# Designs tried in a protein design run: designed miniproteins, single chains, continued (3). Part 77

Each design is a single chain, and the fold is of that chain. pLDDT is the mean over its residues in the fold that is shown.

## One batch from the design tools (miniprotein)

Design m10826
Fold by ESMFold2-Fast:
Structure m10826 (fold): chain A 58 residues (1-58)
Amino acid sequence: SKGIELREQGKYEEAIKLFEEEIKKDPNNKKAYLLLGSAYLGLGKYEEAEKYEKLAKE
């Protein structure tokens, strides 16, 4: 998806925005939580990354 492409380009903030929009449309989209955590890892925001990785498992 476009969010994955943005992450691969190092555009983590833009990728985060797209994944947040996916979660708003489907709060049960565990894949979007996992991708959001990955994007936060790319920014070095480890606390946020761990939060979203845990949400992906719920």
Scores: mean pLDDT 79

Design m10827
Fold by ESMFold2-Fast:
Structure m10827 (fold): chain A 93 residues (1-93)
Amino acid sequence: SVEEKLKEARDYLRKALEIAESKGDTELVNLFREALKYVEEALKNPGDVETLRRALEAVGRAIAYAVEKGDQELTDILLKARNLLQEALDEVE
């Protein structure tokens, strides 16, 4: 279901946040908090296409930053979250 995909994406983002916090990466922490905010909003209104797109945009920005820093561990986790959010969006569009 859309809700199950959003919950799984949330779990990956929470893991990514914990890793970023452990590394002291304030920019990644802020990006992950923004992405989590939109995922939580999408969980309240799973049919809200605009909120899902904002979540995808926030995760995309976090992926770009992690790639630039060469953080493969965070990049892999974020790609899993992005794929789940994209699948959720595809189900509601």
Scores: mean pLDDT 86

Design m10828
Fold by ESMFold2-Fast:
Structure m10828 (fold): chain A 68 residues (1-68)
Amino acid sequence: SSKKLALENAESTGKYAESQAKKSKTIEEGEKIMTQARKAASDQYSKYKDEVDEILEKKRKETLEKLS
């Protein structure tokens, strides 16, 4: 289903963004990377924006916790 593809894309996008954020020089840079990834994924699958945002927001929080 299109929803399954949207959620799988969100998970993949989150993992990639996490790897890039971990290479950032500052927490602020990492947060920007995670925020941009969430916006891109949500825009791509706007019909499932809330579910996509939830997956990527959780990933953002987990990633920033590791950077702090």
Scores: mean pLDDT 82

Design m10829
Fold by ESMFold2-Fast:
Structure m10829 (fold): chain A 65 residues (1-65)
Amino acid sequence: DELERAREQLDRVAQSLLAGRPDTETMELDSRDPDFLAEVSRHLDRLTRELEARGVTPVPAPEPG
């Protein structure tokens, strides 16, 4: 499932941020379906809430594309 892959990818990124720095140049999501992107956004919201509950700073230096 595309959604499962996206969630796993997001979890890895979150874990990398907690442990160190993520390698974004090799991390790329193949998204062709708009529903897939919408689901990814919802998953990010959930992860953000969980990180906030733990008192963790989500992305200290975010950079838009």
Scores: mean pLDDT 57

Design m10830
Fold by ESMFold2-Fast:
Structure m10830 (fold): chain A 66 residues (1-66)
Amino acid sequence: MSMEEVLEEAKKEVDEYIRENPDASLQELALHASKIVQELADKHNLSQTEMSLILDEIFQYIKEQY
């Protein structure tokens, strides 16, 4: 799986969490997003660098939604 596909999957899981938890704080969203990215990185054997890039993109995505 490409880094782009992992990023899109992470965005989808974050969007689902937001939908199910509309009252979640930004801190709770960041913690859950970190967990999603870590689990996907472990599943797809991503490097530390690739995981860091995906995490930065996801945090930017969350920030743009809020």
Scores: mean pLDDT 80

Design m10831
Fold by ESMFold2-Fast:
Structure m10831 (fold): chain A 65 residues (1-65)
Amino acid sequence: VDEKEVLRALGDIYLALGDIFEKKGDYKTAAEMYRKAAELYEQAGDTEFSNEARKKADELEKKAS
């Protein structure tokens, strides 16, 4: 398995965790999960997915404050 594939798969896992915590109203944890997903997608070269995850994290951080 290529490192890029592993990074993308990990990003997908953190995206799923972020969605779960967001639906539970845990915006702080959800934002942390989406931040992690964005970092992993960026490392994988998936700029579009990284930008979307980062945007979601920013929105949730505002709700958590």
Scores: mean pLDDT 84

Design m10832
Fold by ESMFold2-Fast:
Structure m10832 (fold): chain A 64 residues (1-64)
Amino acid sequence: DERQLAMESLVEAQKANPEISTEQAVELIEAILAGDSAENALKRLGEISKEAAETFRRLLEERL
């Protein structure tokens, strides 16, 4: 399930990068649940933190 993998990867990326607030992480998770792509979530995360986006991208590549 791509959505579940994306949500799990986002939670891990946020945990590793505490500059991403809980509110920002929840917004991205809600977008994925509403049908947004992992690619769009990665793009939005990159606008907040390049390091968090890189962590998220690596986790997605390792799991897919």
Scores: mean pLDDT 79

Design m10833
Fold by ESMFold2-Fast:
Structure m10833 (fold): chain A 63 residues (1-63)
Amino acid sequence: SAMEEARRKGLEHLGAGLRAYQAGDYETAAKHFRESAEHFRRAGLDDVARFAENLAKIAEEKA
């Protein structure tokens, strides 16, 4: 379903963001966390989307 596809893409971007963050690439991490949040919102997972938005903000502050 479209919801399952959006959830999967949210998880893929969340993972990519975390890998970039661990590598010190905070710009790339922030972009992936933002993309993750958008996909989770499309999946109706507002709490997880908010979590990803908070990670993006943390990465942006370190960039």
Scores: mean pLDDT 90

Design m10834
Fold by ESMFold2-Fast:
Structure m10834 (fold): chain A 66 residues (1-66)
Amino acid sequence: SMPLLPPTKLTDEELAQLAKRVAEEYAKEHGVEYSPTKLPKPKRPLTEDEKRLYEAMRRAVEAGRA
């Protein structure tokens, strides 16, 4: 399936919620621990598109904590 980046026009709260849902799915797919305030640790190397999505999740988690 094609990777889907979150829309940049979302509020930081909406982006954090989207990142949480993506992180939950990612944790299920990769069998890693899920945490609502921390990014899941990937077990395998990420593609460039996956890295961009992971960075978006990281920024959303930081914004949600701020």
Scores: mean pLDDT 58

Design m10835
Fold by ESMFold2-Fast:
Structure m10835 (fold): chain A 64 residues (1-64)
Amino acid sequence: SAVEAARTFLAQGRPDLAVVAAEEALKLDPRNAEAWRLLGEALERLGRHEEAARYYAKADEIEP
């Protein structure tokens, strides 16, 4: 699944590809809290800390 792809890319040190995979997961299910967390983690690794914080907050809002 796209969620599994995002996790795999993060494990391989490819946060750029993890962003794409997490976004694809969110196209299929915008209420997938794990996909929002993975997107946040990928952005954090890319140094985009403010965006990461917003997406972590969104994940927590869906599934605290």
Scores: mean pLDDT 86

Design m10836
Fold by ESMFold2-Fast:
Structure m10836 (fold): chain A 60 residues (1-60)
Amino acid sequence: MEEKIRELSQKAIDALEQGNLDEARKLVDEAEKLASKTKDPRVHAIAIATRLLLVGAEIE
């Protein structure tokens, strides 16, 4: 599970670097959905960090 969420987070960052905000949002949503199915706090932390990066990119 953790590896899958790390993969989604990396793809979201790549999408942000390419200016593809719609793709980044989809990837962040998928990561958060997977994180909700686990009790691993590290997985939750990765999802939260990725969401914060997306928000920062959207609002400057």
Scores: mean pLDDT 75

Design m10837
Fold by ESMFold2-Fast:
Structure m10837 (fold): chain A 62 residues (1-62)
Amino acid sequence: AEAERARLLAEAEAWRAAADAARAELERNAAALSPGVQARVREGVANLEARAAALEAEARAL
């Protein structure tokens, strides 16, 4: 149970780190990207954060 909880939290942290990295890249490159590409990146970030939140919720339920 504890090992599984630690695994889920580690995976959630990895997804949040990926979301933060994508957001940082968007901020650095925003002027070179079309509005459509920017929107797609923001959607991707939101999806990564949603996955992390789901894993964190699963870990809390254990």
Scores: mean pLDDT 85

Design m10838
Fold by ESMFold2-Fast:
Structure m10838 (fold): chain A 57 residues (1-57)
Amino acid sequence: MKEKLEEVARELAELGRQARSPEEAREVFERIREAAKELGVSPETVSRAVSRVLDEE
């Protein structure tokens, strides 16, 4: 579970860095929600993991 969450967080962080518009940012948040459903965790858990990856750089 933790390893899969970290992998997904890294993919979503990359998409977030590439977002140039509010529309693209909205798509990233939609992907966070879908990833949360797939992993069986809250969207907040996925969002925090993505923020941690972004903060590492």
Scores: mean pLDDT 75

Design m10839
Fold by ESMFold2-Fast:
Order: C-alpha cells, then sequence, then structure tokens
Structure m10839 (fold): chain A 61 residues (1-61)
C-alpha cells in the first residue's frame, strides 16, 4: 500500500542519514515495490547506491 511505502521511505531516509547505505537501499527498494511510481524513493535509491560506490546500480535506479 502507499501508506506502507511511505513508512519504508521514511525508514530509508533515517538509515541514509545514519550512513547505513545498504539498509537504506533495501528500504527504498521496498518502497518502490509498494509504490512503483514513487519518484522520491527512486532518486534516494540512486543516492544510496552512489554512497556505496555502486554507480551502475545508481544509474539504473
Amino acid sequence: SKEQAEIALKTGKALLEKGDYENAAASFRLALQLDPDNEEARKLLGEAYRKMGKFEEAEKA
């Protein structure tokens, strides 16, 4: 649901701020599974991948 996607998005943002990039990316991927049109989740997933040095995955997000 969109409500669950919103929770996953907020969780991912908190993890990203903490520097937990792997778990942040997992939370943003979950948000996109629940709401595929969530542009913010897609952009933040790309940011998390860039922070991990995964530039190819970041480009695809």
Scores: mean pLDDT 84

Design m10840
Fold by ESMFold2-Fast:
Structure m10840 (fold): chain A 55 residues (1-55)
Amino acid sequence: SDEEIEELAKRFGISPSQVRGAIAALEAGVHEGVIAKELGLTPEQVEELKRLLAK
């Protein structure tokens, strides 16, 4: 999971801690659009995070 988080951070151009924060927000039920806006991610990138959580 840590390696996947680091790879996503590089792909998204954000820090690993921001990726972890986005995952925590998704787990807490925060709307995907809010997460995308606050972290400067695309909806497609948020969907990629959701797929990782489904593993």
Scores: mean pLDDT 77

Design m10841
Fold by ESMFold2-Fast:
Structure m10841 (fold): chain A 111 residues (1-111)
Amino acid sequence: SDDILRRIRELERRAERALRDGDYESAAQLWREIGMLYYELGRYDKAIEHFEKAIELKPDDAEFWANLGVAYMKQGRFDEAEEAFKKALELDPKYVVARNNLELTKTLQGK
């Protein structure tokens, strides 16, 4: 929707400012929020791009890897989804949502 696209533009400006200020934590969270908004729009290509930007800044965040995995699943990219969920579980072995999505992904692959 136009409202979501307006929100994305606002968040992109804030992320660029955070990067300029060296606030990589805030920039990573803003890239994740933008990715989630693109996901809501069904723009899984753009969601993946922005989750990858968040991971580049903060590779140790299990939730970013899980978000990336879900976006790959929506595109039918089950091998990439499996690897992303495995990364989330390496970072947080108790991450129930990532475990459940990994099991679902393997089932959809016939594994």
Scores: mean pLDDT 91

Design m10842
Fold by ESMFold2-Fast:
Structure m10842 (fold): chain A 61 residues (1-61)
Amino acid sequence: RPLTPEERRRYFRGLDPDGSGVFDAASRAVVLEFQREHGLPADGVAGPETLAALFGEPVHH
């Protein structure tokens, strides 16, 4: 089931609040929380399943 725009916005803002592209402990915590809320593997890495949940389609090719 696709995420709401609010959920996507929360995830992206938590990953990079300054828009600098720096991934740190706070960004990892946001990824882990998102993964737990959506039943994804909670490894703190934005893999294909996490991206599919964010965008509503698989990145399988």
Scores: mean pLDDT 58

Design m10843
Fold by ESMFold2-Fast:
Structure m10843 (fold): chain A 72 residues (1-72)
Amino acid sequence: SSAERAAEILEEAARQLKDEKAKEVLLEAAEEIRAGADPKLTLIRAANKLLELGMSEYELGELLDAAAARVA
């Protein structure tokens, strides 16, 4: 399912990060999606939190692309 895949991508992205706060944002988002939250809205909220932590839009895009490639 799209929700299962979204959660797996976020969990993989968290494994690629060393920053504990950024890792927790992604893991919490994955858990929310697994609990039935809307994947699109949950991803938008997680992305905004990561940007507030100092991650650039480019870094976020690269992270999610790399994670998606490893989950496939």
Scores: mean pLDDT 87

Design m10844
Fold by ESMFold2-Fast:
Formats: sequence, C-alpha cells, structure tokens
Structure m10844 (fold): chain A 74 residues (1-74)
Amino acid sequence: MSPEEAERLAEALEATLVAQARAAGLGPEAVERAREVARLLREALTSKDPEERERLLRRAEELLRELVEARAAA
C-alpha cells in the first residue's frame, strides 16, 4: 500500500470514528482515541517491518474495541 493510499484510508477512518464518538456524546478522550486508531492504522499500512505492522494493527484493534465499548456504555 502506498503512503497516499494509507493516508486516505486513515483520514476516512478518523473522520468516521470521531463523528461516531461525538454523536454518542463521548468526551475529548474518546475523540483522541479515535484519532490514535487512525494514526496507528496509517503507520501499520506504511511500515516496511512485518512485525511492527502486526504490532501496530493489534494496538489499533485494542483501542477500537475500547471505543466500541465506550459507545455501548454511553
């Protein structure tokens, strides 16, 4: 995946997750987590190291799970 493709996907994901967090009435911490998920995805998609890529994706999945749980609790 090219850096441009990764950036485009990360921007779309960030916009979606931030909008969902705000719509659920979540605070700035949830918005920050949404942005962090997008950042980790962008870094993973542009990484040349398979181990780093997998580690970044796992961390993004963990933060995304936390966001989903926070939205369900709101």
Scores: mean pLDDT 80

Design m10845
Fold by ESMFold2-Fast:
Structure m10845 (fold): chain A 123 residues (1-123)
Amino acid sequence: AKEEAQQLYADGLLAGGRGDLDAALALYQKAIELDPDFAMAWLNLGRIYEKLGDYEKALEYYQKAAELAPDSLVAARAYLNIGEIYEKLGDYEKAKEYYRKAAEIAKDLDPKLAAEAEKKVAE
């Protein structure tokens, strides 16, 4: 089951890289059906829905990714992406809240990601 989910996820990355968002979406959806704890697949589902303009689903899936992999680079990236969605929606206070969460998690894991999130808080 987990090996099949990982293969579907890899196929989804290839489809997404080719710009086939519908194929990537279907593959990531199958990956989470086989492994509901697959945080990276939830993160990439959020990215696909964000590209499609479905911000409600993007926020839901990013939040799920962060819950499944707390204090990880997945959670840091999910919170950064949630912040960017709130910024697009004009909710700058919520955007800064999520950018602060991303920076706090990333500070010891990825200094470049931490700096990106900290810059967003300052803007």
Scores: mean pLDDT 88

Design m10846
Fold by ESMFold2-Fast:
Structure m10846 (fold): chain A 89 residues (1-89)
Amino acid sequence: SPIDKAIEELRKALEEAHRDLAEGRVSRQDALGRFLQKAAEILNKLPGLTREQRVRLARRVAEIVWEYLDTGNLDEALKRIEEALREAA
């Protein structure tokens, strides 16, 4: 489904950001910026959402990733992103 594809793409994007941060190749700000750009592109392709639902989902994903930058807990962030997208479906 489009939701399952979006979850997979967001998971991959966050895992790539996590790897880059762990390897010291990017700053936290650069990793966040790259992920949020990819997330916006992924969420913009979801056909089943109103504009208002899309904006709320984008804000929720951003909040999860901001918390992830403080905690470093990738597994929790990935779980929360999946839950947020499935709740918006």
Scores: mean pLDDT 83

Design m10847
Fold by ESMFold2-Fast:
Structure m10847 (fold): chain A 66 residues (1-66)
Amino acid sequence: SLEELLEAGRRLVAEAGTAAVLYGEKGVAVFGRAGSASASFPSYEEAREAAEEIVAALPEAVLGEA
């Protein structure tokens, strides 16, 4: 879920100072040196919106398209 990805992102930023948030056709993945988390979303647009919300909440994270 979005909440689980946000929590994972906060943890990864705390451990490494940054995280990458990637969105694609059916999902979002959050990557950092300490680990990763991913979730599927029903559409590309929903995945993009979820990824944008994550980076808005985590200024240290970087947004990309997978």
Scores: mean pLDDT 80

Design m10848
Fold by ESMFold2-Fast:
Structure m10848 (fold): chain A 60 residues (1-60)
Amino acid sequence: ATAKLEQAAANSKKGIDAVKQGRYDEAAKYFEKAAQYYRESGDTFTADLLEDKAKELKAK
């Protein structure tokens, strides 16, 4: 099975790239997906931060 933290990191990087390009809705989706993988790995703190970031980006 692929490590969930690797999936989380990959989606976080895609989210950051989307923010850099001004694609806030796409960035929010990537951060939400990353947050799910962090939560499943037991990193609830990082998951909560990414979920909050995604909500902020959707409000823009």
Scores: mean pLDDT 82

Design m10849
Fold by ESMFold2-Fast:
Structure m10849 (fold): chain A 86 residues (1-86)
Amino acid sequence: GEELVELAERLAEEAERLLAQAEAALAQGNVAEARRLLLEAEIQLGLMRIVLGLAKLLGEEEAARRIQELIDRLDARIAALKARLA
């Protein structure tokens, strides 16, 4: 259970780093770089969803809940940045 949460936390940290870089690129007017970094952050979120699926399959209810909370937070931030790039 904890190992899956720790993996999801590492993926979340990488996604947050990529999103911060995407926001900085957008602030500099580099829309192409912001889109590239956003795509990389979305890949990390996709991997987190696979980890969530594994936690659910293994019956790790508390781990699944904690991973879902991380996903929801990142998904909201990604959605906000996507809206700015549309």
Scores: mean pLDDT 89

Design m10850
Fold by ESMFold2-Fast:
Formats: C-alpha cells, structure tokens, sequence
Structure m10850 (fold): chain A 68 residues (1-68)
C-alpha cells in the first residue's frame, strides 16, 4: 500500500488508520523535509518499524511494517 502525505502528522495518522484496517506493510511518500519527524514518530511507537528509507529529489519514501 502507498500512502501520500504532505506532513509527518498527516502521514502518521493515515499510516495508523491503514494498519488498523489490516495493512501490515505500507510505503509512505512525503516531502523529504518532513521525513525525520515521521521516522522519529514511528520509532516512538512500539507497534511499528521502518524497514526501508529512500530519498528521491524532494520526496522521501519510507517503508513501515507492523512489529511482530
């Protein structure tokens, strides 16, 4: 599943909803300047982990999986 967001907060909210709906792996695409904030939010959540991270120009692609 691919989630497109403009901010770390929007990305995190969409990600949590997708995982609640039964998604176990998602790729989040957001502006690169917001990538660090999103990664920190995921690291502080015990249910999720970042499994891949790429920067493409001014966008970041972050792959997140459910822990377990």
Amino acid sequence: MVIRARTAKEAFEQMKKAFEDGVEKATIVLPARHATSLRIAILLDPDFEVTDFRIRGDEAEITVEKKG
Scores: mean pLDDT 83

Design m10851
Fold by ESMFold2-Fast:
Structure m10851 (fold): chain A 84 residues (1-84)
Amino acid sequence: SAEEAAREAEEAAREADEAARRAEAAGNRRAAIAAGTAAGIALIGAAVARLGGGAEAARRGAEVARRAAEAARAGDAEAAWRAA
């Protein structure tokens, strides 16, 4: 459902935000910005789903956030930016 997709995107955004904070603490500002940007994209998708705009944006936002978080945890700023 759209509500489930929104919840998934909100969870993915929290993971990406956590990855961004860890990347920043490690001195990888490029990876931190990419993961933080992806978290924002997921939150926008969640908001669209909650406002009746359908689940697609939330699902795509969750995928973007998860890929960016994974890349940021690996310290790969280029992969994190490609995910966003």
Scores: mean pLDDT 87

Design m10852
Fold by ESMFold2-Fast:
Structure m10852 (fold): chain A 61 residues (1-61)
Amino acid sequence: MGYENNKRLLLEAGASRELAEKIARGNADKIFESLDEMRNSTLVVPSGITREEAEELLALL
């Protein structure tokens, strides 16, 4: 995914500017994969973000 497109989509979904930049600058694909895993197992937390940030993203996405 492109950085600018990922950042814009996260901001439009209601994520904070800081969180949107953090996800877009990181490996967004791996973060989204880990979020999908977290939906099925609460033991999985995406690399580079906190559990609270991951739960916020799951509510938005």
Scores: mean pLDDT 70

Design m10853
Fold by ESMFold2-Fast:
Structure m10853 (fold): chain A 47 residues (1-47)
Amino acid sequence: KFEVTFRTGGGLVTVTVDAKDKEEAIEKASKLLNVPKSRIVEVKEVK
């Protein structure tokens, strides 16, 4: 699993997604929040 943090107009938002790779996690989180990948500030793997 990965935690993906986005910078939005209202502040930072972190979501946890089930993905094999950072790239897959970024894509899933971006779609989940409907925000562009350019808003991502942090991606970290969680166990």
Scores: mean pLDDT 80

Design m10854
Fold by ESMFold2-Fast:
Structure m10854 (fold): chain A 71 residues (1-71)
Amino acid sequence: AEELRKEMEETLELIRELAAEGRLEEALELAERALRALEPGLSHPDPEVREAAEEYRERLEELIEEIKEKL
């Protein structure tokens, strides 16, 4: 779970930086790729991993919608 949280936090930060620079297409592509990468975590046998994946899925979906509004 900790490794997943670390990787996702780093990815979210990069997405925010790209969006802040006006690189909305790159930010969107990275966010969608990260969302896809979370799919195995959502069905993981460890409930702690599933919980972390759900948290990051919601945060990524929110960012994707925000980026799309700016496109």
Scores: mean pLDDT 81

Design m10855
Fold by ESMFold2-Fast:
Structure m10855 (fold): chain A 70 residues (1-70)
Amino acid sequence: SLDKAVEYFAKASRIAYEAGDEEASRLLEQAGVAAWTGDVETAKRYLERAIEATKSPEARKYAEEGLKHL
């Protein structure tokens, strides 16, 4: 469900922000927006960049769970 993907990406973005990963947080927000509009390919591209950028294992975990719902 894209709605589930959006929820996971929002959680991942919040965790990344709280960990000081501002770039990863922003990329996860963009992945969520793309998923919300049904643009799965764009969501996956932002997600890949966010996973590479983040230093937070928790943010990565939620991002990867969201990917399963795209």
Scores: mean pLDDT 86

Design m10856
Fold by ESMFold2-Fast:
Structure m10856 (fold): chain A 60 residues (1-60)
Amino acid sequence: SEELRELVRRALEERGITSEKDIEEAIAFAEALVETMGLSPEAAVRVAVDVVEIQREAEK
């Protein structure tokens, strides 16, 4: 959904994550969480953002 995509993008930008690749991966992951696991959009955004942050820390 457009709402979910906007929530993910905004949350990542607030965390200083502006890479389009990372944003697109987080959006796809959040959509999968909503569709397959029935998470709320808010919960899916939180999980997706946290996963992207962990991946970025691991790449240092």
Scores: mean pLDDT 80

Design m10857
Fold by ESMFold2-Fast:
Structure m10857 (fold): chain A 54 residues (1-54)
Amino acid sequence: AALEKLTPEQRRILEAVARAGKLAGFSPEEIARVASRLTGVPLDLALEAVKELL
């Protein structure tokens, strides 16, 4: 799973961004873009991980 490929810090940031973005009405693609930029995780992996959380 994509979440298993993340470091604990990357996963924590991505989970926080996904939670906040979902509440704000952002798409999974928009959430993944923000998470990728903050963590350095490749966009494709970030998108897969965000979809696993949503």
Scores: mean pLDDT 84

Design m10858
Fold by ESMFold2-Fast:
Structure m10858 (fold): chain A 75 residues (1-75)
Amino acid sequence: MEAELEAEIWLSFAIMAATVGDARTAVESAERALEAGLPADEVLLEIVEEARRVALEQGDEETAARAEALLAELR
């Protein structure tokens, strides 16, 4: 299933990026996973919330704003 495989790949990238503190890649990958049809669930919420926190700590206001917008859509 094409969309399912694509969503899984992007989710894996989002998890990896969040684990190493790459907030921008984590947010971008989460956005792509949602576009590919991944359900908006607690795991995505946790990843995006962590990415927002890391972005704010790093002074990346653009990534923090993107994460906040995505969280508003997921809630």
Scores: mean pLDDT 78

Design m10859
Fold by ESMFold2-Fast:
Parts: structure tokens; C-alpha cells; sequence
Structure m10859 (fold): chain A 64 residues (1-64)
């Protein structure tokens, strides 16, 4: 996955990524879509490249 490769590259460069940085990268590459938000978490649907009949994975990213 291009998104995972780019995430690993940025984490290696910076040590860690904020939720906002992960969001920006995922949206640019089409691998993350915002599906919900509350006071504590941003909720993203992960991946357009599903190859099987699987439920969408939802990623919860804590706000800073």
C-alpha cells in the first residue's frame, strides 16, 4: 500500500505523526475518508483497495 509506505517514511523521518498529519496524507492518497467526528476522536474509513467482501475498517484517531 502506497499509504502505508508513505506513513512509515514520515514516521521514520519525524519519529511520530499527529492525527492531522495522518489525515492529510491519507486523504491525499485516497486511503482515508472521514465518516464521523466527536470531541475526542476523528473516525476514518480505511482503504479504497478492498479485494474481498469485508466490512470497512474504521480508524479512531485521538484529537490533540
Amino acid sequence: SEFIEKLIEEIKKKGELSADEILELGKKLGYLELVGEDEEFLKYRVGPGQVNNSEPFILYLEKE
Scores: mean pLDDT 68

Design m10860
Fold by ESMFold2-Fast:
Structure m10860 (fold): chain A 75 residues (1-75)
Amino acid sequence: SEKARKLIEEAYEAYKAGDYEKALELADEAIKIAKEENSPLLAEALALKGQVLEAQGKLEEAEKLYKEALEIRSK
């Protein structure tokens, strides 16, 4: 999905800018769209959300998202 990819790109820019709240909102929207469309972009969106949570010190939550992204990429 072009919309999901654009949201991932915008979330990554927010993440690089240190705007973790905006990055999470955009990543969550990308995850929602990617799930609805059964898109391979779901793994990228989950991994990005994991990166943001890791930057916030939420390591356990980040690990869960990384494992989910890895499982999707392994299929």
Scores: mean pLDDT 85

Design m10861
Fold by ESMFold2-Fast:
Structure m10861 (fold): chain A 71 residues (1-71)
Amino acid sequence: AASGDADELAEQARQYLQKGDYEKAKKLAQEALKIDPNNLKALETLGLALAGLGDYEEARKVAEKIAELKA
């Protein structure tokens, strides 16, 4: 799949996150990550959506992966 497809899904996920639709944001971020597992926008959006859903342990794991990719 083209890199742009993952970026488009990640941007849509971020828009749902901004609207407070954390479940939709999580789903779209996960779809982006199926295309590009290291997509930082999708990982950042997924982490915030998980925190919004109260899944703080999974949100922390996503944050650790982001830190590793930025190191």
Scores: mean pLDDT 83

Design m10862
Fold by ESMFold2-Fast:
Structure m10862 (fold): chain A 69 residues (1-69)
Amino acid sequence: SMRRQRVVRLITAAEILAAAASLVDPEAAEEARRLVREAERALEEGDLERAEELAREAIRLAQEAIARA
């Protein structure tokens, strides 16, 4: 499904951004990674809406950390 593919791409983007954030803000990176793990669990359970929300939140936190560095 298109939503599932989008969620997978968002989780991948969140992982990449969390890795970048870890160079400047390890605490924010850990929080982003926690949200990624929750998104992966939601995806496994078939809750695509929750998985998308969690992945987008992880991206937002990682981007904010990078922007503040």
Scores: mean pLDDT 90

Design m10863
Fold by ESMFold2-Fast:
Structure m10863 (fold): chain A 55 residues (1-55)
Amino acid sequence: SMAERERLLEEAEREAVRLYLQGDYEGAAKVVREKFEEAGEPELGERAAQSILDA
């Protein structure tokens, strides 16, 4: 469902932020790519990963 997808994406983003704050930028980008792909949003995941790596 749409609500479940949004929840999964939000949780993936929170996990990525935790890694980012630990200095693991590659790990954060990887988590976002993989989890967003899993949620059916690969393009959104790639944009988010690029934002993490570009920051």
Scores: mean pLDDT 80

Design m10864
Fold by ESMFold2-Fast:
Structure m10864 (fold): chain A 64 residues (1-64)
Amino acid sequence: MKLIALVGADTLERAEEAGKKALKEFGADEYIPLAGVSGEEARALAEELERETGALVGLVGAKA
């Protein structure tokens, strides 16, 4: 089973940095950086990914 970190920030660069930390700190297998998306959009995407992949999806943000 995969653990995917869905990482939201105001810029792609910040989301990538936070995603790399999520791989190390949470033991996530993969991360997906999101820039300029709302918390609602990120949550909807997380639910879709869980449904499609069967993976666990965690939401990580530098504040949504």
Scores: mean pLDDT 75

